# Ledger of designs, part 27: designed miniproteins, single chains, continued (4)

Each design is a single chain, and the fold is of that chain. pLDDT is the mean over its residues in the fold that is shown.

## One batch from the design tools (miniprotein)

Design m12906
Fold by ESMFold2-Fast:
Structure m12906 (fold): chain A 85 residues (1-85)
Amino acid sequence: MEEEVRKLIEEAKERLLKELKEANLSEETLKYIEEAAKELLEMPVEELLERVRELQETYGLDPVTAFQMLLMEIALKKRKEELEK
């Protein structure tokens, strides 16, 4: 399960980075996605699965899309915190 969760996070990260690069976002913005992925990988698997399940049930998302939403939420939070410094 842990191995499968890690693969889903990596797949979600790759898809999101590809989409953001195609949207011509800055390299600085892309760094926040990388940092968000690291944060998710450091979270307890139980907490990760609970957050993903909540998103899947609320919005009817597949697992990869749910992980993309989590990555974006964390990345946007990190970007906002840096801009407020």
Scores: mean pLDDT 76

Design m12907
Fold by ESMFold2-Fast:
Structure m12907 (fold): chain A 84 residues (1-84)
Amino acid sequence: EELIKKFKELWDKYFELEDEYRRHRGVDPEKAAELKQKIAEVRKEIDKVMKELSKNNPEKTEKIATELAKRGAERDRQRALEEQ
């Protein structure tokens, strides 16, 4: 249960950092580079928590991960359309 909450918090942090990176990447390259590093670190933490959750309940973990990944993918698609 606590790991599931942590997993969702990490994904929320990931989305927040992605949004901040998008705002800075064309304006402040130093800030964008720092944010890219933070995003990579959060992705590593997500992977660690996902592995632990999968060990205990793979089906539930996969469902949660899929829902969060779909949310991220939709955000990425919307962003790509706006940039055209």
Scores: mean pLDDT 76

Design m12908
Fold by ESMFold2-Fast:
Structure m12908 (fold): chain A 93 residues (1-93)
Amino acid sequence: MSLFVKLLPEELRKRIEEIVDKYNLSPEKKEKVLEAFAEEYLMYPIMVAVFGREEAERIVRERLIERLKEFLPEEVAEALAEELVELLLEEEE
């Protein structure tokens, strides 16, 4: 289990699990999605500080699509990444 996943708030983790359940992924693929999201969640404030919000959002979206495409079909990876980006933005102040 990834250290990054353990740093996610419990409520946020549950919301990610609900989103992922719509795509009928195996437990192993669900863990990989949680790890990819957790890494972007932790890095997002730094990317906003360095690049600004618009560019940070673009970078996170592109990175999530690339990571998810490693183990999911492209169409599923793009759809799931978009839902995860929306969730990430909801957690922003």
Scores: mean pLDDT 80

Design m12909
Fold by ESMFold2-Fast:
Structure m12909 (fold): chain A 83 residues (1-83)
Amino acid sequence: MKEEEKKKKLEEAEKFKKEMDKKAEELSKDAEGTLAGYRYRAMGLGKLGEVDEENREKYLEEAGKLLKEGEKEAAELEKKAAE
């Protein structure tokens, strides 16, 4: 029972990640769109970390790296737009 529920939640989380990755690809390439894209990808990884306890630390670490990378990239684009 618990294992069947975990399997369903994992499949749902994997679908959610794919949906978030697709949304990130459709966003504009300005600072706002870039930041939102990284946030969507991080949300997908965060959901996987919530349901996959064995890989939780890895997913959360990857999500954290994406958020930091997105903030850096968005800040650079924002500086270029302000020039």
Scores: mean pLDDT 79

Design m12910
Fold by ESMFold2-Fast:
Structure m12910 (fold): chain A 83 residues (1-83)
Amino acid sequence: MERERRREELLERLKEALENNEGLDTIIEILRELFEAGTSSKELAEYLGIPQSLISKLKKALRENKYGTALNIVMEIEDVYRQ
């Protein structure tokens, strides 16, 4: 229950961050927390309406601590989400 509630709160916060241009660092931190909470790449991609492959690449970049790569992927996510 707690983990599912946290996931729902993080998903809402992610939408707010994307819509309000709250910065790439903020979006990356929310996405990292969503992955830690057990959100799958498929679930996140379906929720945002973006390609699952893009989310999977981001998850890998974050796992490998490739922050610059993660920033570039988040920029692509923002572009797709706003289209």
Scores: mean pLDDT 79

Design m12911
Fold by ESMFold2-Fast:
Structure m12911 (fold): chain A 68 residues (1-68)
Amino acid sequence: SVRDQLKQLTMRIVNKGIEEEGLSDAEAGLIGQRVYDAAKKAWEQTGDWKVAEEAGEKAYKEAVEELK
């Protein structure tokens, strides 16, 4: 389902972030919500999974910067 693909995409981005940035579980949860919402919006607007992944990655980077 689209929901399962969005969850998988979100987990891929966030898990990489946990490994590279040393995010806590709480930070990963908050960032994951933003990544999911951004990817979902992009997919709903375009129907393109590459655009959804790019939107998720952008939301991830913006959320990490806000934590600094």
Scores: mean pLDDT 81

Design m12912
Fold by ESMFold2-Fast:
Structure m12912 (fold): chain A 81 residues (1-81)
Amino acid sequence: ERARFEALLEELTALARELGLDVTVEQFRDEVEAAGASVEELETGLLKAKAVIEASKIPDPEEARKKLAEIHEELVKQGKL
């Protein structure tokens, strides 16, 4: 679980840097641990963040909405929503 947690923090840090933030894995780790977030909550948050970022790269609003709907359905199917 700890290894999975660290991998999720690395992905979140990479996404934050893609958005132009100058954060480190250590800063994200401290914030997440202070918030008491679970690995499952981090996974759900990461999937939602990835969905928004991928949708933002789609110039067609209809295709962007379809992408978000697909991810929402997957999260519901997995019992995360």
Scores: mean pLDDT 67

Design m12913
Fold by ESMFold2-Fast:
Structure m12913 (fold): chain A 78 residues (1-78)
Amino acid sequence: SQVSIAGEKLLSGNPSTTTEDVLLVFSHLIDIYEQGDETTKKLAQSELRRILASNPGALEKLPQPLRERVLQILALPD
């Protein structure tokens, strides 16, 4: 799927990663977090951390509302 392709680019730090790839992956993970149970929320939080570790510039490609939401999710304790 497009989300899977975009996710692989972000995890590998691929220089061809586009704003659309970043938006698609982060929007999907935020949605999974918001709709999920406790276990799913922790999984989504973990995946967001992995992506940011592999692609630290990803946050600056996000619109402010999504960037703020990602930061809020990552600030929560385990």
Scores: mean pLDDT 78

Design m12914
Fold by ESMFold2-Fast:
Structure m12914 (fold): chain A 87 residues (1-87)
Amino acid sequence: MKELTLSEEELVELELTWNNLDPSSPEAVKKAREIIEKMVENGELKKVVKGDEVFYVMEVNEKWLELQISYATGNEKEALEKLLEKV
């Protein structure tokens, strides 16, 4: 298990990719932010504020990610591969 720290922008991009949402759409970006907020509320993500910057921390198992990527397709695979690059 490794801790992965993501900026708010990075996490929004991953959620947009995962859910096949248009990054140019304000409604899609709002939906991605709502998903992130719910993940914080249920303990899946830790929200950390450093000055004016917001970061999110999650625990990642590299072997579990590699396994998920091997079974994922399309947008889910792309999002998981981006996540693995950051671990």
Scores: mean pLDDT 78

Design m12915
Fold by ESMFold2-Fast:
Structure m12915 (fold): chain A 80 residues (1-80)
Amino acid sequence: SQEELEKYKKELDAYFERMLEVLLDPRRGLSVEERIALVKKETEVIKNYIKEKFKDNPELAKQLIEYVDKKTEEVLEKIR
């Protein structure tokens, strides 16, 4: 449903916001290249999780994966 899609988009928004805070934490001592690699790895894990969780609703899974791709690009731009 549209309401369910919007709910999960908000959860993804919060998740990516927390991810960005961790990536930008200077105490972690990560290079830009290491941050990019971590974002790409984490994004793949999230997409696989979505595919498995919503295997009975492939249309919802597709829309959520597209949203993950959008949020991933936004995070990558902010850590450069």
Scores: mean pLDDT 87

Design m12916
Fold by ESMFold2-Fast:
Structure m12916 (fold): chain A 118 residues (1-118)
Amino acid sequence: SEEAEEYYNKGLELLSKAKTKEELEEAIKYFEEAIKLDPNYARAYNNLGVALEKLAEMVSKEEAEKLLKQAVEAYKKALELDPNYIPAFMNLKGLALKHPEDKELLKLVEEYSKKLGI
């Protein structure tokens, strides 16, 4: 919807220039509002994941682990809504490469790689 797209664009603008934890938290809220208005908004789920990953770099290890799990779920939802959404797959793969100890995340990336033919 137009309103969902407006919230998404506000989140995207803030995400692109965010330098603080508070700015990333605000970007996350805009993406959450876009998703609330349009639950099928794959791009909003993808950028929610990106914002969550960036926020994870600014918080404690315990809070970061929770945020990274939320980022994985956001990328999975984007791929569930749009199975050919390469940006969400590349973000999920990048996260798996940064966390090689997470064998379940690696298996998930291998599964999507096969489905996408890449």
Scores: mean pLDDT 90

Design m12917
Fold by ESMFold2-Fast:
Structure m12917 (fold): chain A 81 residues (1-81)
Amino acid sequence: MVFDPEKDIRVLLTAVAESEEQREWIKAQLKNIIDTTEVVKEDGNYLQLSFVVRSESTAEAIGELVAKMAKEAKMERLPLP
């Protein structure tokens, strides 16, 4: 399969957890699921992660997963680094 790095999807995930303990748990889960997960910002219950996925369906699945775990969750597409 031909890999096109310009077409890879970079995602910014913003989540607000119920607690700092839940924030750490969400962070750990995403890092275990996605190797490219980087911490952009964390402060109290606020967590912002960036990662790269190969498809829109993967991004949507991750968004649904985090929405079930977090008080608030939002995903945005970013330009590749």
Scores: mean pLDDT 76

Design m12918
Fold by ESMFold2-Fast:
Structure m12918 (fold): chain A 114 residues (1-114)
Amino acid sequence: SSEEKELLEELEKLLEIKKKNEELRKTLEEIRALLEAGDLEGAEELAETKLPKKVVDYLKKNSKSKEELIKLVELEIEILESFIAMISSIAKLIQKNNPNLPPEIKELLKKLIE
């Protein structure tokens, strides 16, 4: 049906968003580890290579010290974790309210929940 096709496409987009946010969270955790180790150059190189320009610009503009930069990175990680958790909660709600969804949609919901 058209409704099932639309749901499939929206869930595929949501999975892509979840994947990108998980990759961003992992990169920020690696940057935090470099900063905590005192590798400021390695942290900056990883950020310039792997992070969106807007995120890099935000971190540079709002950090006055290594300690403040670590706090901003930790805050960004927490925001991303909250957003990823929200995506999983949405998928659980869709699954609960739609027990007879096609197998391909159920598989996408499982990936969104995991």
Scores: mean pLDDT 87

Design m12919
Fold by ESMFold2-Fast:
Order: structure tokens, then C-alpha cells, then sequence
Structure m12919 (fold): chain A 65 residues (1-65)
């Protein structure tokens, strides 16, 4: 389900931000985004949602620096 995939990604992004160093979290977020975009190459709506979640997670890391 698209909603279940978005919820799962958000939970994973929150865990990365909470448990890794800012540098490691950023690299892991970028890798997860690439994997999700590749998995949903035919779904621009889902790609937009994945980019928005990754951007929000990176913004939280930047605010902590």
C-alpha cells in the first residue's frame, strides 16, 4: 500500500535521525531516497512524497548542526 510505504519510510527516517551521527544519517537518508525513487520510477506522485520526507529529515539534521 502506498500509505504503508510512506509510513514505513517516515519511521525509518526518524530512527536514522535519532540514532546516527548527522553525517551518517544524511548519507543513509540519501541512500534510502535513491532506493525508493528507483522502486517507484513509474509513480511521480510517490517520488514527490519520498523527496518531501527526505528533505524534511535533512532539514531537521541541519537545524541540529
Amino acid sequence: SPLEELVALEDELVTLVATLSPEEARAAIERLLEEQLARHSDDPGMQTQFRALADAAIALLDARA
Scores: mean pLDDT 83

Design m12920
Fold by ESMFold2-Fast:
Structure m12920 (fold): chain A 68 residues (1-68)
Amino acid sequence: LLKAVKNIIKADTDGDGTVTLEEFRKALKEAGFSDEQIEKAMERLEKARGPDGTVSIEEAIKAAKEVL
Protein backbone atom coordinates (compact mmCIF):
# COMPACT_ATOMS: atom_id res chain seq x y z
CA LEU A 1 0.00 0.00 0.00
CA LEU A 2 2.71 2.56 0.93
CA LYS A 3 4.38 2.16 -2.49
CA ALA A 4 1.01 2.63 -4.23
CA VAL A 5 0.37 5.82 -2.22
CA LYS A 6 3.79 7.24 -3.19
CA ASN A 7 3.23 6.31 -6.86
CA ILE A 8 -0.23 7.94 -6.87
CA ILE A 9 1.19 11.15 -5.37
CA LYS A 10 4.00 11.16 -7.98
CA ALA A 11 1.44 10.62 -10.77
CA ASP A 12 -0.02 14.05 -9.86
CA THR A 13 2.70 15.71 -11.97
CA ASP A 14 0.93 19.11 -12.10
CA GLY A 15 0.25 19.17 -8.33
CA ASP A 16 -3.49 19.89 -8.60
CA GLY A 17 -4.47 17.07 -6.23
CA THR A 18 -6.04 14.90 -8.95
CA VAL A 19 -4.94 11.99 -11.13
CA THR A 20 -6.28 10.49 -14.36
CA LEU A 21 -7.48 6.87 -14.49
CA GLU A 22 -4.47 6.01 -16.69
CA GLU A 23 -2.00 7.49 -14.16
CA PHE A 24 -3.74 5.53 -11.38
CA ARG A 25 -3.54 2.25 -13.31
CA LYS A 26 0.19 2.79 -13.92
CA ALA A 27 0.81 3.65 -10.24
CA LEU A 28 -0.83 0.40 -9.06
CA LYS A 29 1.00 -1.70 -11.67
CA GLU A 30 4.36 -0.27 -10.54
CA ALA A 31 3.43 -1.00 -6.89
CA GLY A 32 2.91 -4.71 -7.72
CA PHE A 33 -0.90 -4.95 -7.75
CA SER A 34 -2.44 -7.78 -9.78
CA ASP A 35 -4.53 -7.17 -12.91
CA GLU A 36 -7.65 -8.29 -10.96
CA GLN A 37 -6.96 -5.79 -8.14
CA ILE A 38 -6.34 -3.00 -10.66
CA GLU A 39 -9.62 -3.78 -12.49
CA LYS A 40 -11.64 -3.62 -9.25
CA ALA A 41 -9.97 -0.36 -8.20
CA MET A 42 -10.67 1.14 -11.65
CA GLU A 43 -14.39 0.26 -11.34
CA ARG A 44 -14.55 2.16 -8.02
CA LEU A 45 -12.76 5.18 -9.47
CA GLU A 46 -15.07 5.34 -12.50
CA LYS A 47 -17.95 5.89 -10.05
CA ALA A 48 -15.97 8.65 -8.26
CA ARG A 49 -14.75 10.29 -11.49
CA GLY A 50 -15.40 14.02 -11.83
CA PRO A 51 -16.75 15.84 -14.92
CA ASP A 52 -13.16 16.42 -16.14
CA GLY A 53 -12.34 12.68 -16.10
CA THR A 54 -10.01 12.83 -13.06
CA VAL A 55 -10.23 11.60 -9.47
CA SER A 56 -8.83 13.09 -6.26
CA ILE A 57 -5.71 11.59 -4.68
CA GLU A 58 -7.85 10.74 -1.62
CA GLU A 59 -10.32 8.70 -3.72
CA ALA A 60 -7.43 7.00 -5.56
CA ILE A 61 -5.80 5.91 -2.28
CA LYS A 62 -9.18 4.72 -0.96
CA ALA A 63 -9.74 2.57 -4.08
CA ALA A 64 -6.27 1.00 -3.71
CA LYS A 65 -7.01 0.14 -0.04
CA GLU A 66 -10.37 -1.46 -0.97
CA VAL A 67 -8.69 -4.04 -3.27
CA LEU A 68 -5.99 -5.20 -0.83
Scores: mean pLDDT 74

Design m12921
Fold by ESMFold2-Fast:
Structure m12921 (fold): chain A 110 residues (1-110)
Amino acid sequence: MLEEYKKLVLKVIDQAIATLQRALAIAKKKGDDALAAQLEAIIAQLQAIRQQIRDAKTMEELLKATDAAIATIDKAIELLNKSKDPELQELALELEILLGLLRIIRSIMK
């Protein structure tokens, strides 16, 4: 079961990183250097968390990394919603769906 949960969590995180990379491209195109820097930091945090999930050898380690991913994605949603940009708001909605999936996966882990 551990390896199956790892695969599910990694799939969601990979999609979240891809969504954030699209948000970063929009921020850079608009010259929002402050938002771009914050998104780059969040992407780097999620990539580090992704590695922690891959390396997790226990359910406790996987749960801890999944909780960190949830907190990081929630922070990203707040940042995108503050931008008032319609394209960034749409990406925030995509992240909310992914966050919902992560919370469901986390709830079924032991």
Scores: mean pLDDT 90

Design m12922
Fold by ESMFold2-Fast:
Structure m12922 (fold): chain A 82 residues (1-82)
Amino acid sequence: MILTPEEAFEAILEHGAGELKFEFDGIKYTVKIEKLSEKIFKVTITSSLGGVIEEEVDEEELKRILEIIGLLSNGKVEYTPL
């Protein structure tokens, strides 16, 4: 399903976990987001080049991350509920 970052944020809040896929500058990214508690989310970003970033963030930080992803993906991300 192709969503905007705002739609992806709402879906993650509702479903508790989701996966986003997008491509920027020829590199494919997979972002897994899991709701650990009412206030804390785990974000795992992996690239097709083998890079991995893991962070624990609050709701406002998650919203900012999704806004940045939206800029990199030109406002279109592939979303899968987990």
Scores: mean pLDDT 83

Design m12923
Fold by ESMFold2-Fast:
Structure m12923 (fold): chain A 70 residues (1-70)
Amino acid sequence: MLTGTVVASFDNGGGALVRTDDGRLVGVRALEGPIEVGAVVEVSVDGKTYRGVVVGGSGEVGARITIELT
């Protein structure tokens, strides 16, 4: 699981930068629509892209977010 706090939001809520609880910055992009619970997302870390599902929180600046990587 990836957990963190949203530090920036873009693409009308479809994209976010998340500071993870271990201190990394990761890019998150919903495949369709806004970042919300149930959204399928791509997570970009260190030049690699992973798929995940948002299981908690939102893509709003200052919100906590939890993503289950699949």
Scores: mean pLDDT 84

Design m12924
Fold by ESMFold2-Fast:
Structure m12924 (fold): chain A 94 residues (1-94)
Amino acid sequence: SRLEEFARELERVARENADKPLGEQLEALIEKFEEFGVAPEDLEVFRRAARWLLRLDALAAADQEPAPAERAELARIGAEFAAAVERLEARLEA
């Protein structure tokens, strides 16, 4: 199935980029989502999620936590990301 092909390609890209900085790993994964047909409107969600992961990584390195307002925004972006993934998976099964 095309969904199984997508899963194998994500695994391959993750392995090939495992030794790279987080930002480069995330860019490689987003490119793969684009190749498999994520909707253009959902691509911005993936890019926003990636920027938040980079910020969380930086905060963790500094032994800091997100502010309450940032935690609320992160939860919203996480929900939007999950919905975008579900839409892509549904299209790959069709």
Scores: mean pLDDT 82

Design m12925
Fold by ESMFold2-Fast:
Structure m12925 (fold): chain A 81 residues (1-81)
Amino acid sequence: MSVEEKIKEAAEITEEAFKKYLAGEISAEQAFDYLLEKFPELPEEVKERLRELFLKAKTDEEVENVMLLLMNEISRLILEK
């Protein structure tokens, strides 16, 4: 799988989790935990930072912004491999 394909797959996983959250199928916390489970290779320091930002998110827009930051960190991880 190319780097571009891996980034696209990660983006699709992130978008799917956010859509399930917006549809009321899962909570924002469950969506975030699901994404962390899909990308367990993220460094611990990055996970802690994103979790802190997520706990401060109070709106759907803020939740989406944290998910986009998570996606950026995953993209960096893929590019470094």
Scores: mean pLDDT 77

Design m12926
Fold by ESMFold2-Fast:
Structure m12926 (fold): chain A 68 residues (1-68)
Amino acid sequence: MEELKEKVREHIQRRLGTEDEEAVKKEIEREKEELRKQLELGKKHAAEKGVSVADVEATYQRLLELLE
């Protein structure tokens, strides 16, 4: 699982075209904020459709772990 975090970081570095640690860190934080926003919307939609909110939370928490 640690290998996935490393691959995500490398992907961000390549996308930004830079190895600048500060730029990479800022992009990771931006993606974390976007995931938190999507989690909030996903929980709302899950509740409206009568599906498990806990499953949505588990999925987004897993994705957030990959960005650490």
Scores: mean pLDDT 74

Design m12927
Fold by ESMFold2-Fast:
Structure m12927 (fold): chain A 63 residues (1-63)
Amino acid sequence: ATMTLADYLAGKAQAAGLPPATAHRLGNKEAEVLAAELGLDPDQPYTVEQLEQLLKQAKAAQK
């Protein structure tokens, strides 16, 4: 039910066709960037719903 932003992003990258190891590495990097942008702790576990909201917010900022 709860997971880190990095784990969530790695899962999304893997679903998009990236290998698990590569997806996890990219997810970790993306989580660090997004946490800095959104002012939150990347090591803190969140619910999937919270992570989806955070990604929507980041996507809106990206355009």
Scores: mean pLDDT 75

Design m12928
Fold by ESMFold2-Fast:
Structure m12928 (fold): chain A 63 residues (1-63)
Amino acid sequence: SASDLRGEILRISAELSTVADKLSDDERQRAATMALLAAGGFLSERNLRLVRDWLRELLDRYS
C-alpha cells in the first residue's frame, strides 16, 4: 500500500542520515526532497515505489 511504501521510505531515509557524510550534496538534497514529497502525500504509489527503490539503492551503495 501507499502507506506501507511511505513507512519504508521514512525508514530508509533515517538510515541514509547515518551515512550522509558519504553522499554528495546533490544526492543528499534529492533524497531529502523525495522523502519530503513522499511523506506529504504528493506522490502516486508508482512514484513511491520508484523513490523507495532509488533510496534503497543509494543506501546499499554507501552502507
Scores: mean pLDDT 84

Design m12929
Fold by ESMFold2-Fast:
Structure m12929 (fold): chain A 87 residues (1-87)
Amino acid sequence: IEEIKKEALKKIEEIMEKNNVPEEVKKEILKLAEEVLEAAANKDFEKMHEKLLKIEDLMLKNNVPSDVAREIMDVILEAAEKILALN
């Protein structure tokens, strides 16, 4: 689980750096993504869904391009699915 979280967060950070996402937005997305993955590890589906919606809202409000936002969300969802599958 820790390795999946570490790899996902690193990949998300690389995507945001490549696409010049502002540092404050980057920090907030990484924090929320980590919270999604923690919720997945605890099988807290309500919290996971709530945090995913916050990430989408944050990206929309900060004009993150739709293709970049989709790439970030795909990484988060794939990592969450892997964590959920480990039990």
Scores: mean pLDDT 83

Design m12930
Fold by ESMFold2-Fast:
Structure m12930 (fold): chain A 78 residues (1-78)
Amino acid sequence: MLEKLKEKIERLRKLGRSKEDIIIEIIGAETYREIEEAVKNKDWQKIEEIRERIAKRLGDEELATEIVDEQIELVKKK
């Protein structure tokens, strides 16, 4: 049975996975690093391109936006 993405995220959170680990699990380490680089460079055009790629891959634009926004906030904390 296919697990819904929001249910998978909640399961990973319950297992004590960090926000960073959960994001990496969903979008992959390469995409995670692309977002980090784009935020540091203030390349908002690149952020939008990444968001669209994630939305198409996940089939959920709302969830893709939430994941990208969480990663932006994590980068800003540094």
Scores: mean pLDDT 76

Design m12931
Fold by ESMFold2-Fast:
Structure m12931 (fold): chain A 78 residues (1-78)
Amino acid sequence: MRELVLRMLELLNRIIEETEDLKAQMDLATVEVALAVALVLNDVEGAKEAARRTLEILEEHGIEDPELRRTAEEIIRA
């Protein structure tokens, strides 16, 4: 779990930097904070919730990132 969460944080940071849409950046930054908090607290359910919310945000904003989507799905299934 920890390795998956760290990988997802790296991917989130990259896409936040690459995204030009301020609303999408704010939404992604919010889940990045939630995921980081879950990591610090060793909160597996919190990490899964942040991963599900990330998938919703990608869908809402039409963002295609297959690696981030796959990593989020792996966290949800872990």
Scores: mean pLDDT 86

Design m12932
Fold by ESMFold2-Fast:
Parts: C-alpha cells; sequence; structure tokens
Structure m12932 (fold): chain A 98 residues (1-98)
C-alpha cells in the first residue's frame, strides 16, 4: 500500500522542521544548518505532493535536491538532520518504485 509510505514521509518532514526550530532556539544549530534543514523539508514535501499527483518525474527532481541538502548538512556536522532527511528520501524512493 502506497498511502502508509507517503504518510510516513510527511511525519519525517514535520520531525525535521521541529528539530530545526528547536536547534535554532536552543543555539545548538547554526543559521546555515537551520536554513539547509528547512530547505530539505520543503523539497521532501514537494516530492510527496508530486507523487500524490502522479508526477514521479517532478518528485525525482525534488529528491535530488533533498539529497544535495543532506550531503551539505553531513559536511557541516548536522548528522541527525542529515540522517532523517536520508530516511525521508528512502521512503519516497520506495513509493516511486511501487
Amino acid sequence: DLDPLLLEVGKLARELYDLALNGYNSGKLTPEQVKLATQAVNELSFAVKYIDDGDTESARKHLEKAKKLRDELEKLGATELAEIIGKGIELIEKAIEK
């Protein structure tokens, strides 16, 4: 069933957003890390929307942007944010392959 995978991706996008806001407010995350995490949330959300619309081609473009943002966060030491983004990417890829 495709619906549970798309729902789980939405949940991860929300968790990313909450972690980015909490990290910013606590001073644990830099402004650059928060910016990249917010952009990654947006890219994952667009990918989910495009899959729901049946547009897998546009979904893949947003996944590639999310992958780039994940790699940038890893280089900046934001490992937890990068890991959650990676999980979101994997779930969306599974939804496309189904």
Scores: mean pLDDT 81

Design m12933
Fold by ESMFold2-Fast:
Structure m12933 (fold): chain A 81 residues (1-81)
Amino acid sequence: METELEIAYRYARRAALAAGLSEEEAEEFAELALKLSLGEELSEEEKKRLKELFAKVKANLSPEEYARLAAEAAAEYAAAS
């Protein structure tokens, strides 16, 4: 359960880095995306920040690149476990 959420976190962080976000921005994006996926309530400031970061990621990654990063995250989980 928590390990599967960690895969999602790593994937989000990796996607953000591939989109050209800083390490700090990538970690922030991954944390906010994880909170949202867990059904956790985000503040208005957090919602705005997540939308801003997500827009940057989507603008710089193709669907093909998303699929590749997802496969890499899954492979890394299998190798690290």
Scores: mean pLDDT 73

Design m12934
Fold by ESMFold2-Fast:
Structure m12934 (fold): chain A 97 residues (1-97)
Amino acid sequence: SEVDEAKEKLREAEKSPDIRVNIEAAIEYAEALEKAGKYEEAVQVYVDVGDFLAAMGNLKEAEKAYQRALDIATKNNLPQSLIDQVQARLDAVQAQI
């Protein structure tokens, strides 16, 4: 499946020292999950990407990842607890910019 192919690509990308390749593969995996209707899993991948970028000090890129996660979660009426967790992360990075 497209999800399985994207997941394997991410696994291989994680072996690379080039973090940009890893992030691109993670986003591709999240997009494949969203196309497959696996919205909660897609949100989790975007949150992981955002958390990683925030830890590196790439706050603007982290903001974009969290915003994408929030958009998916709200549009697909995911649990309020998940929406609240993503919103808190988004608010935290926005306060630092």
Scores: mean pLDDT 86

Design m12935
Fold by ESMFold2-Fast:
Structure m12935 (fold): chain A 81 residues (1-81)
Amino acid sequence: SSVSQQTTQQAQDILQQGQRDLDSLITGSPQQIRDVQRQYLSRLGRLGFRNPSSGQSTTNSMQQVGRYGRDAIQRNLQLQS
């Protein structure tokens, strides 16, 4: 349906913005990276809760944000070493 397509697009838009924001924080603090990751996971979780028919695509986006956040933290720590 158009609603499911819109939800999938919203999840992708949130994911893309999250990746951009997390990448910009690689030279910042690990705490800032964790806070931003948590914000994007929360946004995607609310989107999935409101549209359970798109739950799989929302879950996939949440998993990807989790991976981006962990990667950003690891890169941040390496740059500070």
Scores: mean pLDDT 78

Design m12936
Fold by ESMFold2-Fast:
Structure m12936 (fold): chain A 112 residues (1-112)
Amino acid sequence: MDMELARKMMEVVDEGARELRERLAELVGEEAAEEIANWYRLYGGGAALSAAMPGTTAEEIREEVLAAMETAVDMAAKFLNLSEEEREKALEAARPIAEETAERIAKLKEEA
């Protein structure tokens, strides 16, 4: 594993998590937004480590980052008892941030 590449990819996930917290705080409240951001760092960090491995494709990176985002929202919704409407709003707002995270990680891999 390229540790420097993995570090840069994890920094992209952390930046995405910060943007996610700010964006979602207005939609589902600060507590839920922070919880989603924390789960996104955890699962997104795993996706970043996977992305740094040889042979991982841009499509696989996108799938893993989107799955990390969906898992983060689902975990926060279950633990904080979010409504179906709040969960849907969080997913809709989070998707562009996850797409940007995946694109930035894929670009880092292409430049490595």
Scores: mean pLDDT 88

Design m12937
Fold by ESMFold2-Fast:
Structure m12937 (fold): chain A 58 residues (1-58)
Amino acid sequence: SAAAILAQLAGISRAQASAIIRALEAGDEKAFREAAKRAGLTPEQARAGVAVALSLAA
């Protein structure tokens, strides 16, 4: 799954990766920034990680 790939790439938990992906898919910018911050990622790092994870999970 994309969440598992993001977790591995970013060195974060699967729960943190899932929260980031869900917020981005929902278009919830505030939730996305909060999820990224909790995972220790910048919004730019989180967006890049999600893009790579989604391409690899396809």
Scores: mean pLDDT 86

Design m12938
Fold by ESMFold2-Fast:
Structure m12938 (fold): chain A 88 residues (1-88)
Amino acid sequence: MMKELREKAKKIAEIAKKELKQLKEEFEKNPSEENYKNILEGLERGIKELEKAKEYFLSQGDEEGAEILEKAIKELEKTKKELEEKLK
């Protein structure tokens, strides 16, 4: 059971990272206000979903799964901050 939860956490994190990479590439190819809004909304939604997943894994006693999700959250937050700084 714990192994399946951990694998699920890794998969959730990988999906979030892949979607972020795609949005970032789209923004770099066409830096527009619309693409910026799309990546920002995607990041905010991804962070919220990862936070909910982290809380769920902690409630199930999977501290390792929660740690994997926390690392993904921090990566998304860092990317959001970098994008916000580029638009000053």
Scores: mean pLDDT 75

Design m12939
Fold by ESMFold2-Fast:
Structure m12939 (fold): chain A 66 residues (1-66)
Amino acid sequence: MIFEERLGATVTSAGRTISVEVGGGTLDGLGRAAAEAVAAVTGADETTEARTADGSWARVTVRRAA
């Protein structure tokens, strides 16, 4: 099943805002892409992206929160 709508969530933790966007594939692919993008984060102001073979993708943006 293909997701036609982009799904996003924002979480504030430890003085940082984490925004995650996913779309374009299956539930298994979305979870894998999101986990890979999160694992690639190394800094406090960074954007990482991951894509799986089924067309699923994830983008993670980390920013310092006030």
Scores: mean pLDDT 67

